# Designs tried in a protein design run: designed miniproteins, single chains, continued (5). Part 24

Each design is a single chain, and the fold is of that chain. pLDDT is the mean over its residues in the fold that is shown.

## One batch from the design tools (miniprotein)

Design m16803
Fold by ESMFold2-Fast:
Structure m16803 (fold): chain A 82 residues (1-82)
Amino acid sequence: SDIEAAIEALERALELLEEGRVEEAIKVLQDALKRVKHPVARAALHEALEALQEAREKGDVEGAKRSLRKAIEGLRKALEEE
């Protein structure tokens, strides 16, 4: 499903971000946005992508990690709601 695909992409991006690989994390979310059509999944991916871009430009890595974790939790809850 689109929600499951978005969760997988966000988990991979978080892993890359924890390794300091911010540009690769951004690419993972950009690639996911090309494939995912579900509005809730796309919104979560866009919010996480904006946080990663801010981390790259301003160094707010901890803010980006929090944003990605929140997006993952939100999508997991959405997946449980039918």
Scores: mean pLDDT 85

Design m16804
Fold by ESMFold2-Fast:
Structure m16804 (fold): chain A 77 residues (1-77)
Amino acid sequence: LVEEAERLVEEAERAWRKGNIDEAEQLAKKAIDLVMQANPALKEQIQMRVKAAEKLEDKKLRVGSKIAVARLGLSAT
């Protein structure tokens, strides 16, 4: 789970830098799901941070923030 989530975060970061924002968002969502499965204790904190990111009007910043949430979850696992 952790190893797969890390690969998805790296792929999401790469897609985001290339401007493939929709692809980056799909990869980030999958990574977040795997992080919550690997560490259920972080589920509530991750959900709150994702909700905060959803309030950002800029799509690129919103998706970038979701990728950052997945990365933080991995670092805490």
Scores: mean pLDDT 80

Design m16805
Fold by ESMFold2-Fast:
Structure m16805 (fold): chain A 105 residues (1-105)
Amino acid sequence: SPRQRLLRQMLARDAKELSEIAKKLADESTNPEVRDLLKKASEYLEKASQALEAGDLDTAIRNLEKAREYLKKALSLDPDNEQIKLLLQRVENMLALARELKAAA
């Protein structure tokens, strides 16, 4: 539907923004393991954005789940990092919306 297409395009833009935020946080991290985990999260968020633009919700959801996994690992190593915590929350919200969008299709 036109509404579902619009929602996918909005989620794609948001995933791209979160990818850029994750990359910035990786560049700012002094912990090499946290940096590598944030870089992986950024890569999966970029893949999710591309999948959303292509209308491939299954691939988008898988890549968002991978991004969430890497962000959880990063947060476990840096538990007081409010920026990683906020990024994880935003990815979890996006994943929930993508799953609802798939269920409605």
Scores: mean pLDDT 90

Design m16806
Fold by ESMFold2-Fast:
Structure m16806 (fold): chain A 64 residues (1-64)
Amino acid sequence: MREEAREAAKKLIELGDKYYEEGKLNLAYQHYKTAAAIFRSLGDEEEAKRAEENAKKVEEEIKK
């Protein structure tokens, strides 16, 4: 269960990175936000913080 959730969060980061490279900023943002929530629920605070920082960078890009 815990390992499955962590694998899912890692795949969400990979998809977020891919969408960001493709210029699909809203999809990248949602994927990073979801990954951050999963990592936080697992107690992986460093990974959660990293994912949240990526989401914030994408959000600032969307605002422009």
Scores: mean pLDDT 83

Design m16807
Fold by ESMFold2-Fast:
Structure m16807 (fold): chain A 83 residues (1-83)
Amino acid sequence: SKEELIERIKRFLEEVKDKDSIAARGLELMLEILEQTDDPKIIKELEETFKQIEESVEKGDITGLIGSTLRVIGLKLDIELSK
């Protein structure tokens, strides 16, 4: 659910906020997107992207983290340009 995803993202954000600025920014953008949309397709894409961010942070995969963050930025821009 959207509410469960928001809770999981907020918890992870608090864990990485002082340790990984790229992950923190990606997670903040995901929360902003979730406040702007109830589209189940976007929510599902964010769930998949969140899992990738978690895995990249845990493994120290900077390239994967950058890729996932760029995907979130793309989604945010698409939503803003559709207004």
Scores: mean pLDDT 83

Design m16808
Fold by ESMFold2-Fast:
Structure m16808 (fold): chain A 72 residues (1-72)
Amino acid sequence: SAEEFARELAELEAEMRAAGEPLTTIVRKIAAFQGKPLPSEAELKAMEDAVLEQMLQRARAEREAQKRLERQ
C-alpha cells in the first residue's frame, strides 16, 4: 500500500541519516526505491545540500499525495 511504502521509505531515510550516509547517497537510494530515474552521481555531487533536501521533501510530498489518492 502507499501507506506502507511511505513508512518504509521514511524508515530507510531515517536509518541512512543515523548512519551518517552522504545526502547524495540518501537521495539516490530513495529515488531507486520509488522507481524514479536516478540523477547522475556527478549531478548530485554538484548540488547544494539545500537542493538535495528539497528533492527529499518533494519525494515525501509525492508519497503523501499518493496516499490521499488511495483514500479516494
Scores: mean pLDDT 76

Design m16809
Fold by ESMFold2-Fast:
Structure m16809 (fold): chain A 80 residues (1-80)
Amino acid sequence: SAEELYEKGIRALKEGNYVEAAEYFKQAGDEFEKRGDYLKSARYFYLAAIAYKMAGKVDEANEYLKRAKEYAQKFLEKRR
């Protein structure tokens, strides 16, 4: 579940495994996207971007920051 992916991501962050944490947060974002929950999807892609940045993976961090912004915009459009 997305909740299990979040818990695994937080554990990986605490252990300093930033790339692994980013992958779990990315997967949680994908699961919320499938449900049409763009706000939660945006939040998890933002967490993935932070984790990639902590890992020094600048290109991946920028990619997921962009996706987080796009999904936040989709959430705003869905509310209209």
Scores: mean pLDDT 85

Design m16810
Fold by ESMFold2-Fast:
Structure m16810 (fold): chain A 113 residues (1-113)
Amino acid sequence: AERVFPARGEAKVEGTATLNADGKTGTVEGEAEGRLEVEGLGEQRVRGRFRGGLTMTGATTAALTGLFEGEALETGGRVVARAQGEATLTATSATTAAVRADVRLEGNVVLPE
């Protein structure tokens, strides 16, 4: 069986965006590191990946929404969380950009029993 612990926190994402032909939307994949406050377990450092979408809010800024999947480093628990935040983009080609983002996380840490 598994134990599920509700968790909330923040992460920094460093990754790549692929822009759609509209120049306003796209997909983002990247590495993320942060911290979660885990109900019953306290603060835990987390590392994992972000996958999601972006919508441009300015010439170099975007809103991000997606999923964080990773590990809680203190317990080895699996982390699955919704992620939402704001990104800054640096164009690397006509269709790709380097992304740095701050995201809020809301989800769970899962431990084996």
Scores: mean pLDDT 88

Design m16811
Fold by ESMFold2-Fast:
Structure m16811 (fold): chain A 84 residues (1-84)
Amino acid sequence: MEELQRRIDEEYARLEKIIAEAEKVNPEVGKLLRQAFEAVREGKFDEAIKLAQEALDKATTPEEKVLVASALGEITRIRELKEQ
């Protein structure tokens, strides 16, 4: 249990860093990813994924798209860890 919780905490920390970088590069993308993070914390993974997809639609540069894809990957990993 403690090992699984530590892994989840590490993925949350990675997601937070990605969101902070996105907020600096594109505030609209960052805002949507922040809302996705809140949804993840509430266990609303379908809502979080939808918000991350909306952020991807607003991403205009390769850097922004990589940040959103990374955030979506972290959201998916957190979901998988919590479903085990």
Scores: mean pLDDT 83

Design m16812
Fold by ESMFold2-Fast:
Structure m16812 (fold): chain A 76 residues (1-76)
Amino acid sequence: MAEKAREIATRALQAGIDAAVAASSPEEMTKLAREAALKEGADLVHVIVGPDYVTVAAQATVGDSEALAVARRPLP
């Protein structure tokens, strides 16, 4: 079950990051990253937009197992 939670968290994180880097504004990065990650099954999503980076964190729960996946990407 821990492996399934990690799979979902990782997939949700990837979707969130892909949406964030494709967005044209910090507001869109937060909105689209959150929507993409939730669509993939994350229970909790955090998006932090910094001056030159975006960080996405996705948490998934399967049964009694939880997983958290986090990534930061530099902004152009």
Scores: mean pLDDT 82

Design m16813
Fold by ESMFold2-Fast:
Structure m16813 (fold): chain A 89 residues (1-89)
Amino acid sequence: MEAERQRELEELREDPELVEYLKRLRKAAEEAIKTKDFDKAAKEIAKLNEELFGEKVSANFSSSVTDADKEEYFRRLLEELERLLEELE
């Protein structure tokens, strides 16, 4: 499991477009936590995914998801992205 993470980090170092994508995801997550505008952040992430991977994803959260759930999602995403980017540097 940790060996798989090291392989992913090595692949990311050779792909500057994926590193740029992760940095933009981190910025979107940071802005979501700061502004509490989770729907705007979700739309920005969906647009970024479409631009880089050509995949159309839903930009909206389910109606059953609370604001607390959205904040927890972006907090966890931010923590994971910060750790990944720190390991790449």
Scores: mean pLDDT 69

Design m16814
Fold by ESMFold2-Fast:
Structure m16814 (fold): chain A 68 residues (1-68)
Amino acid sequence: MSAAEVAARAAAHEIEKEFGVEAEGRLEGDTAILTVRNPSEEAKEAAERAARAIERAYGVRAEVRFEE
């Protein structure tokens, strides 16, 4: 498992703990994907910040997905 994949999973777990939502982190090719279910506005902002941080730290692309 790559460091970027570990970071994506860790970010999802932190979002789940902080906002009480379901979240998942994974690496799809060279893209880290953070999926958040039924996010509040604050959870959406946190997910976007985490995605940008992962991009800067690991040199990968990051994408945020919101599901209902």
Scores: mean pLDDT 82

Design m16815
Fold by ESMFold2-Fast:
Structure m16815 (fold): chain A 75 residues (1-75)
Amino acid sequence: MTVEEYMEKSIEWLRELAEETGDPRIKELLEEAEEVKKDYQAGKITPKEAMYKMTLLEAEATLLHMLQFLKEREA
């Protein structure tokens, strides 16, 4: 798998999660992921930096998703 393929899969997962949850915070993380892709394509960041930043965005989105489901369980 190339770095670009990894980033595309991460962005697609974030897009699906944003559509499923409707959470504007997850939509903001999707926008940040698109910026990471642009910075990588422009040569502003290394492949390692792109993968690291993308992994952090996925982790943050996962945490937000878990917190949302915890609130839904209380309703």
Scores: mean pLDDT 80

Design m16816
Fold by ESMFold2-Fast:
Structure m16816 (fold): chain A 65 residues (1-65)
Amino acid sequence: SKEELKEKIIELYKQGETNPLRIAEKLGISTETVRELLKELREEGKVDIPDERLLSTAEGVRRVL
């Protein structure tokens, strides 16, 4: 479910894995889906991510801060 994927993304972020491609690979989903779920997590107030990080996330794995 989306909620399970969101929980796994939070877990990976807490472990220092912020690379959306690697998160996508670990979860068996697309990088685009990871980006969408990150936006939803930010809107829900569960993750404090600046908009520029979301743009970096969308543009490439080496620019996630």
Scores: mean pLDDT 68

Design m16817
Fold by ESMFold2-Fast:
Structure m16817 (fold): chain A 66 residues (1-66)
Amino acid sequence: SELEELLAELARLYNQALAQNNQEAIDKVRETFREFTDLLINGEPEEVVLEKLREGIREVKEILKE
């Protein structure tokens, strides 16, 4: 499922951020998980939840590639 793939990618990026001791990337992953969880608990449409994960993953990748 796309949800499982996005969560696996976010977890991979989290481990990468931790390995690099990149606090900005660590904080962005944690923020993305919090916002994802809030949307899910509030019963937001699946596409809204998936887009939040896609946005967070894009931002974390941008931070880590600098």
Scores: mean pLDDT 87

Design m16818
Fold by ESMFold2-Fast:
Structure m16818 (fold): chain A 105 residues (1-105)
Amino acid sequence: GAKLKRAEELLERLREAVERALEALDRGDKEGAREALERAYEALLELIRLAEDKMPVTTVTALELRAIGLYLDALRAIERGDKEAARRALEELLRLGEEAYEALK
């Protein structure tokens, strides 16, 4: 239905934003990486909220807390120039989005 199509669109935006952030990191563009991270985080939060009626409240809360933790980890890693830590956090943000999307099937 319309909700699943919206979730697919949000997951695609999350993937695009993560890829853009990783590309920015590879060229040393900290500003571009931060901007892409913000877009990834926004898409992830909307996707988690879209799945909230398909999951227990405790699961939704845990996903939201993990999302903000990974966002902050990625942000700090980008600011200090730690490409490996930033990549790990960005990849984990994408995995959370995939978990939220699977709950909507």
Scores: mean pLDDT 87

Design m16819
Fold by ESMFold2-Fast:
Structure m16819 (fold): chain A 65 residues (1-65)
Amino acid sequence: MKEEIEKKKKEIMDNADVESQRLDTEAERLAETDPEKARELYIRSVAVRMLALADIVDLEIEYKK
């Protein structure tokens, strides 16, 4: 059912956005006091979004099978 796939895609993206925003906010707070930690958090934020996109692609591939 396409509606179920669309709901799952939205949930994946919404969860990734929330997590990414929290990581970005924490990184900004640490940028002046701990630049190395801030960098790690920025990288994790990007990784969270990229993994979410990969999960969405996997869902689309499974739906088309």
Scores: mean pLDDT 81

Design m16820
Fold by ESMFold2-Fast:
Structure m16820 (fold): chain A 69 residues (1-69)
Amino acid sequence: MAEKIRKEREETLKRLDEAFKQGPDAVEKLLDELYENGSLSEQYGVAAYRGDTGKLKKLSEEALKEMEK
């Protein structure tokens, strides 16, 4: 499990680094993609960065429900 999380984080960081090299429009496009189609942690990170409190609350509630199983 730890190996998978580490690889996923490395891939996300690599995509962000490549987007930074292309410019701010590329960064915004990547953030939009992660916000809609990313993992739970990626969606949470983007929502926190953007201050989307409604989405943060929903993601937190989903994470808590998963922990109950």
Scores: mean pLDDT 72

Design m16821
Fold by ESMFold2-Fast:
Structure m16821 (fold): chain A 81 residues (1-81)
Amino acid sequence: MGKAIIGKGLTAEQAKEVVDYLKSLGAKVTVSPGKPTVITGTGLTNEQADEVKKYLESLGAKVTVFDAPKNQVVVLSDEPL
């Protein structure tokens, strides 16, 4: 069973760093431009998802975790990418 990790309250600069980090882990990353900008990462292992949660919390993001069929990360940036 996987988990969905939702992070909020990141700057545009922090959101770009998150995109690069997720890609470095081999995640499939999709960026939907808008206000908020939505970044979605999929294809993470359980261990990688836990590391991403800790990383987002270290950036000061407000992180919420939900049960999901597969591990996924959703990041909301209040600033455009």
Scores: mean pLDDT 78

Design m16822
Fold by ESMFold2-Fast:
Structure m16822 (fold): chain A 84 residues (1-84)
Amino acid sequence: TLEKIESLTGEVVAASGGSAEDLGQSGTASRGTPDSTVTVEVTATVTVGGEEETATVRYTVGLKAGATEEEVRELLEEAAALSA
Protein backbone atom coordinates (compact mmCIF):
# COMPACT_ATOMS: atom_id res chain seq x y z
CA THR A 1 0.00 0.00 0.00
CA LEU A 2 1.24 3.47 -0.90
CA GLU A 3 2.03 5.32 2.35
CA LYS A 4 3.84 8.44 1.24
CA ILE A 5 5.57 10.05 -1.69
CA GLU A 6 8.99 11.12 -0.40
CA SER A 7 10.25 12.80 -3.55
CA LEU A 8 9.18 13.36 -7.13
CA THR A 9 11.20 14.01 -10.26
CA GLY A 10 10.02 14.40 -13.81
CA GLU A 11 11.74 14.08 -17.15
CA VAL A 12 10.42 14.66 -20.64
CA VAL A 13 11.35 11.46 -22.48
CA ALA A 14 9.44 12.01 -25.72
CA ALA A 15 7.47 14.62 -27.58
CA SER A 16 5.17 14.33 -30.58
CA GLY A 17 4.19 17.33 -32.68
CA GLY A 18 6.72 19.37 -30.78
CA SER A 19 10.02 19.07 -28.94
CA ALA A 20 11.01 18.64 -25.30
CA GLU A 21 12.59 22.11 -25.48
CA ASP A 22 9.15 23.63 -25.99
CA LEU A 23 8.34 22.88 -22.35
CA GLY A 24 11.35 24.81 -21.04
CA GLN A 25 11.31 27.63 -23.56
CA SER A 26 11.66 31.14 -22.14
CA GLY A 27 11.00 32.97 -25.40
CA THR A 28 8.12 32.30 -27.75
CA ALA A 29 6.08 29.20 -26.91
CA SER A 30 3.16 29.44 -29.36
CA ARG A 31 4.48 27.42 -32.28
CA GLY A 32 4.01 24.07 -33.90
CA THR A 33 1.00 21.85 -34.45
CA PRO A 34 -2.31 22.98 -32.85
CA ASP A 35 -2.25 19.82 -30.77
CA SER A 36 0.75 17.75 -29.74
CA THR A 37 1.57 15.10 -27.19
CA VAL A 38 4.38 14.92 -24.67
CA THR A 39 5.40 11.84 -22.73
CA VAL A 40 6.68 12.65 -19.26
CA GLU A 41 8.44 10.02 -17.20
CA VAL A 42 7.89 10.60 -13.49
CA THR A 43 10.04 8.88 -10.89
CA ALA A 44 8.76 8.97 -7.34
CA THR A 45 10.30 7.66 -4.16
CA VAL A 46 7.56 6.19 -1.98
CA THR A 47 7.39 4.53 1.41
CA VAL A 48 5.70 1.13 1.33
CA GLY A 49 5.58 -1.04 4.44
CA GLY A 50 8.23 1.10 6.13
CA GLU A 51 10.70 0.76 3.22
CA GLU A 52 11.57 3.29 0.54
CA GLU A 53 10.86 2.17 -3.01
CA THR A 54 11.23 3.90 -6.37
CA ALA A 55 8.28 3.89 -8.74
CA THR A 56 8.44 5.15 -12.33
CA VAL A 57 5.31 5.97 -14.29
CA ARG A 58 4.77 7.47 -17.71
CA TYR A 59 2.10 9.99 -18.62
CA THR A 60 1.13 11.03 -22.11
CA VAL A 61 -0.27 14.54 -22.12
CA GLY A 62 -2.09 16.10 -25.04
CA LEU A 63 -0.95 19.69 -25.25
CA LYS A 64 -1.60 22.57 -27.60
CA ALA A 65 1.11 24.25 -29.60
CA GLY A 66 3.39 26.12 -27.21
CA ALA A 67 3.08 23.56 -24.42
CA THR A 68 4.51 25.02 -21.23
CA GLU A 69 6.63 23.77 -18.35
CA GLU A 70 3.75 24.81 -16.08
CA GLU A 71 1.46 22.18 -17.64
CA VAL A 72 4.05 19.48 -16.93
CA ARG A 73 4.46 20.82 -13.39
CA GLU A 74 0.72 20.48 -12.80
CA LEU A 75 0.92 16.83 -13.83
CA LEU A 76 3.75 16.27 -11.36
CA GLU A 77 1.72 17.95 -8.61
CA GLU A 78 -1.22 15.64 -9.32
CA ALA A 79 1.05 12.60 -9.02
CA ALA A 80 2.43 13.93 -5.72
CA ALA A 81 -1.11 14.37 -4.37
CA LEU A 82 -1.84 10.64 -4.39
CA SER A 83 -3.38 9.65 -1.08
CA ALA A 84 -1.64 7.37 1.40
Scores: mean pLDDT 45

Design m16823
Fold by ESMFold2-Fast:
Structure m16823 (fold): chain A 75 residues (1-75)
Amino acid sequence: DYIQQAVDIVIQGIQDGWSVSQVATRGYQRGLPIDVVRASSRVVGRYQGNDTPITGMRPSVIRREDQIQRMINSR
């Protein structure tokens, strides 16, 4: 499940202080789709105080970001 893999990467990235670039690299190395990788990077960035606007973001990325955040919140 791509979303479960993304959640694991995001949680690890938050705990270990990975950069947005490191999170994206891990996602790409695991073969995650581009929208999932971008969503994962945005979630990590938000936890690091880099909350970027949703304006102009692709709907698929927004949907994946919501899915990742919901799974983190359900832990």
Scores: mean pLDDT 77

Design m16824
Fold by ESMFold2-Fast:
Structure m16824 (fold): chain A 104 residues (1-104)
Amino acid sequence: MDYEKLAEEGVKNLRERKDAGMTPEEIENIARAAEAGAKSFEKKGDYAGTAVAHLILGVAYYFLGEYDKAIEHFKKAIEYATKAGLERVRELAEQFLKEAEDKK
């Protein structure tokens, strides 16, 4: 599986839906799904899946203006992406982490 492509497409799809007028409740539903995914991947020992799930969860909280929660999940995405060797996922999470910190 191309986890880097999955991460980039996931972020792009979230941004496009946000721009199209996605409601806070819809974003919260995406966050809950990503959280469930992260827990499932962590249980399986899938570091790559865990990294992508935390990246998507962080982006969802970022779009909700929940910057402290976004920062927490971007840090987790960086940790697991580093363990999995997913350089592009790590770079995306680091970029969003800086943007979320600048918004506080």
Scores: mean pLDDT 86

Design m16825
Fold by ESMFold2-Fast:
Structure m16825 (fold): chain A 61 residues (1-61)
Amino acid sequence: SSMDRNYALFLALLRHAVRELADDPAQLERDRAAILEMARKEGLPDERLAELEAEFRRLVA
């Protein structure tokens, strides 16, 4: 579905940001916030946004 494709896209963007900004936590936080805002505006439901936030926390652990 388009929602699954959008989820996969935003997850890929979060993974990319974590890889590229490992040494810049301030920019990583700004990019995280921007990606989640884009996902919300693209209509991802709250449960999928929560999954993206959980995956982000896992990636930075």
Scores: mean pLDDT 88

Design m16826
Fold by ESMFold2-Fast:
Structure m16826 (fold): chain A 71 residues (1-71)
Amino acid sequence: MEATVFARADSPEAARRIAEALRKVPGVKGVVYDPERNIVAGTFDSLEAAEKAAEAARKVPGVKEVKITPL
């Protein structure tokens, strides 16, 4: 089952680091970044990949919120 990870950062720099962390997760299908809102969303081929991505995002300094939504 595919899943989406949504993350909010406190700065554009933190958002870029989150986007890079999500892109490195095996099973990533796509990552989009909103520089005006410091929001990053990634889509993953499995819930397990999304959970690993959420853990990676939570380790980035400046992360404020991380959510997983099953597709």
Scores: mean pLDDT 82

Design m16827
Fold by ESMFold2-Fast:
Structure m16827 (fold): chain A 62 residues (1-62)
Amino acid sequence: MPKLARATSERVLDMVTGERLPVGTEILVTRETEDGMVYGTDLATGRPVLAAADHLEVLREL
């Protein structure tokens, strides 16, 4: 199920620009891997992001 999450560190990466996103960035989580990596979308930009699951706070499941 997709989840709404928030960045808890500057370790969330914009996959298009390569920039680190600020703490508080809201992300729609679309996929989690078995090794704890998370793929999602930055809700402000619509661009794909990559993070470790431990750098995200899950706000709710959608």
Scores: mean pLDDT 82

Design m16828
Fold by ESMFold2-Fast:
Structure m16828 (fold): chain A 87 residues (1-87)
Amino acid sequence: STEELIELLKEALERLAEVYESQGKLELAKKVRRGMEELVKELKTLSDEEKRRMILWFARYLEEYLRENNIEDEEIRKLIEEILKKV
């Protein structure tokens, strides 16, 4: 369901914020959480088809972002893989 996809995306972004906090990058953690809140708000205004397209785009963007920033977290990786499998 689109609700399940949104929850998986929220979990992935919350985990990213936790990774940044563990590294002392508190401002980046706050930025990630604010971005998550804005993303969830926007997704709630979209149709199910538009939600799936946006979630797919963000999951792929996040995967690339993690690779480019050398963020290696098994939990985030598994959450992204679950999103990509369900979309």
Scores: mean pLDDT 86

Design m16829
Fold by ESMFold2-Fast:
Structure m16829 (fold): chain A 55 residues (1-55)
Amino acid sequence: AEKLVEEMRAQAEKENALVRASLTALGYPESVVDEIVEVSMAVKEREIAAAVAKL
């Protein structure tokens, strides 16, 4: 379970890094990008928790 959580979190971090880069390239302010990434990470944490609950 712990290894799966670590792998899912690492994948979410990689995806969020790409989202941050894309939004920054589109000209969004850093404060807006940070907020979007934080919300996205919160959603990913909920998905990880739901996946772990099924195991």
Scores: mean pLDDT 79

Design m16830
Fold by ESMFold2-Fast:
Structure m16830 (fold): chain A 87 residues (1-87)
Amino acid sequence: MPKSLDERAEELKKKIEEEMKALETAVQNGDRAAFDEELRKIGYYAGQLWLLARFYEQEGDYEKAEELRKIVEETFKKVSELRAKAA
């Protein structure tokens, strides 16, 4: 069966967490190529999670939509903080 919206959301959350750890490691190691690759992956997964929030909103699940949007916003805030440390 195709995965539910909930299963897709949880998988995207886990992927974002994994790539955020890899991004932090790239910053610690001064690896610009790894940083750029992980930033691209995080942007992709966060974009998918943001789109998924819109689907929850269309189904009337405003609480889940807000939860996913908050995760995306917090992710980009952490990315900005890590980018500042890398500069």
Scores: mean pLDDT 84

Design m16831
Fold by ESMFold2-Fast:
Structure m16831 (fold): chain A 117 residues (1-117)
Amino acid sequence: MELAERAKEEAKKMAENGSPLKASIGAGSAATSAGMGSTSAKNAGEEEAAKGGREAAEEAGKGSEAAEKGDNKKGAEGVAEGAEEGARGAEKGKGPGSESARVAALGAASGAELGAK
């Protein structure tokens, strides 16, 4: 949950002071990281963690598209929701694949930070 909380704060900064281009890049980076984490979790047999990573990637991807169209607030919301879903997936995973879901949540947080700065 700490990574999701940090991602929400960085997403807030994206909405307030980020440009649409930076928000789109940040959210796109978050979506890519979450997708990679999801794939790793799936390969490890951790279905709940993989699902969380997929949902994180999808929400961050929607945010990236919205920011590209000039809506950095929706971009930030997509990244924040993606980080929350990634964190929930990681928490539910109990095996090695849960580490991949944590990477997905961390990716969302890092993407939000890039978009904010």
Scores: mean pLDDT 68

Design m16832
Fold by ESMFold2-Fast:
Structure m16832 (fold): chain A 57 residues (1-57)
Amino acid sequence: MSKEQFVKLLLKLKLADNEEEARAFAENTDNSTKTAIARTLAELLGLSVEELRKTVE
């Protein structure tokens, strides 16, 4: 998942209040942690990681 997709995901799920906060969180989070968060969120929503990725495209 790209940094921009992760930012969009945080905003779409309202896990960040604004784009600046979401972007700061994404920049301070390594790729392995981003992948783990995306996987956990996909499981909670009943989606695959690929399906979750498509919602932010």
Scores: mean pLDDT 77

Design m16833
Fold by ESMFold2-Fast:
Structure m16833 (fold): chain A 85 residues (1-85)
Amino acid sequence: MYKVTTKVKVKDSEEFIDAAVEIKKKLEELEGVKSIEVKQLSETEYEITVIAENEETAKKAAKIIEEILSKSKGVESFEVKIEKI
């Protein structure tokens, strides 16, 4: 299994929440996604964690997250990490 961890710095929490909802909907349609968690770390920091069955699914999940967050006006910056677990 693979873990995709995305750390997000937000400028606007409402616009980020809209992006997070879109991410969840698109990732739920991917075969091999086991879990999706969104955790608030601080008033301006969030973490999105995805568990994927294989590397191909993890890379697809990371790409979807990057595309949606890149279009969000509520996001200041983000970092995506893929690791084997």
Scores: mean pLDDT 86

Design m16834
Fold by ESMFold2-Fast:
Structure m16834 (fold): chain A 91 residues (1-91)
Amino acid sequence: PSPAYLAELKALAARLNAGDPQAIDDLVLTMVYWEKEFDEVTAEFMAYMIGYDLGLGGATDEAIDRLLEALKGKVSESVLEAFRKGYELHR
């Protein structure tokens, strides 16, 4: 990733780690948007990649668990699993 994108990921991960409701809500809305606008395979791939990127940015297991709970029922199970697998690849 570019230095600017990596800095943005680290800042987002830090906000998620702090339990920032706005950061959680913004990411939930982003993933809901992906599933609405793209086919399921594309939405799964994008969810996988953001999970991977959040791991790279330093998101904690606790922060990711909070985000997964916020996403539950708002996106499909396949998108949730793709996101989780992406994050776990960095662990």
Scores: mean pLDDT 84

Design m16835
Fold by ESMFold2-Fast:
Structure m16835 (fold): chain A 87 residues (1-87)
Amino acid sequence: DELLKKLIDYLKSLGLSEEDAEKIAKLVLERAKELGITNEQMIFSLIPTVIAEILENPEKYKDLEIDLEKLEKVAEKYPYLRARLIL
């Protein structure tokens, strides 16, 4: 899937490992399907929302073994997430 590859590459550019980028990209695509979002730009805009969801609910996502310290550093790059998560 071309969109999945674009999401992974973008998330890696933010400092995530390839494995964590893939896990988060799949969660972004799942959230987009739940919301009925099909537009690529709108799907990318879901990235900070999914990151916040993982950081606010670590037990729910524990089985994915995402590096939460790396994810928090990525979240600090988003002004919206710094305000929302009190980083």
Scores: mean pLDDT 83

Design m16836
Fold by ESMFold2-Fast:
Structure m16836 (fold): chain A 91 residues (1-91)
Amino acid sequence: MLKEAEEEKKKAYEELAEKGMETLGRTDVRPDSPFLSKEKALKWVENVANEIDDGKFEPTTEIGKEIVKETKEAGKKIKKKLEEAKKLEEK
C-alpha cells in the first residue's frame, strides 16, 4: 500500500516537471539554470509543491495559479492514500 502511494507521488511530480514548472516563475527555488535533467526538475518541483501545500507559495502568473490548483488536487489524492496506509500500519 505505501509503496503504491509512493509511486503515485513520484509520477505526479514527474508530470508537473513535464508540463513545465518554469511557468511558475519561482526563481528563488530554481537551480542555477533551466532544467538540465529530469532529476533536477523533480527536486525543484518537490520544493515548490511543499511550499504550495504549506500555503507559503504565491503564484504570480495565470499559468502558475492553474498549476497550484492541479498540484493541490494531486496532493490531496496522494495524502488520502498515505493516510489510509498509515492507519493500517500504525498498530
Scores: mean pLDDT 54

Design m16837
Fold by ESMFold2-Fast:
Structure m16837 (fold): chain A 66 residues (1-66)
Amino acid sequence: PTQAEIDRLKRQAERLKEDYEGLEEAAKTSSPSSQPLLKKAAKKVKEEYDKLEEQYNASEAALQAQ
């Protein structure tokens, strides 16, 4: 992996983190009918974030091992 690839993955992860945190906050303040949909959306975005975090951590470890 390259530093540029790691930086790109980190930027994508930061965007996803903002998105799922925003959805979680929206769920807390939204109507009862909207809360389940927002919580489901937040869970999916968080799963994508967790996968990207795993990917850039692995890539960073591989780069540091070189």
Scores: mean pLDDT 81

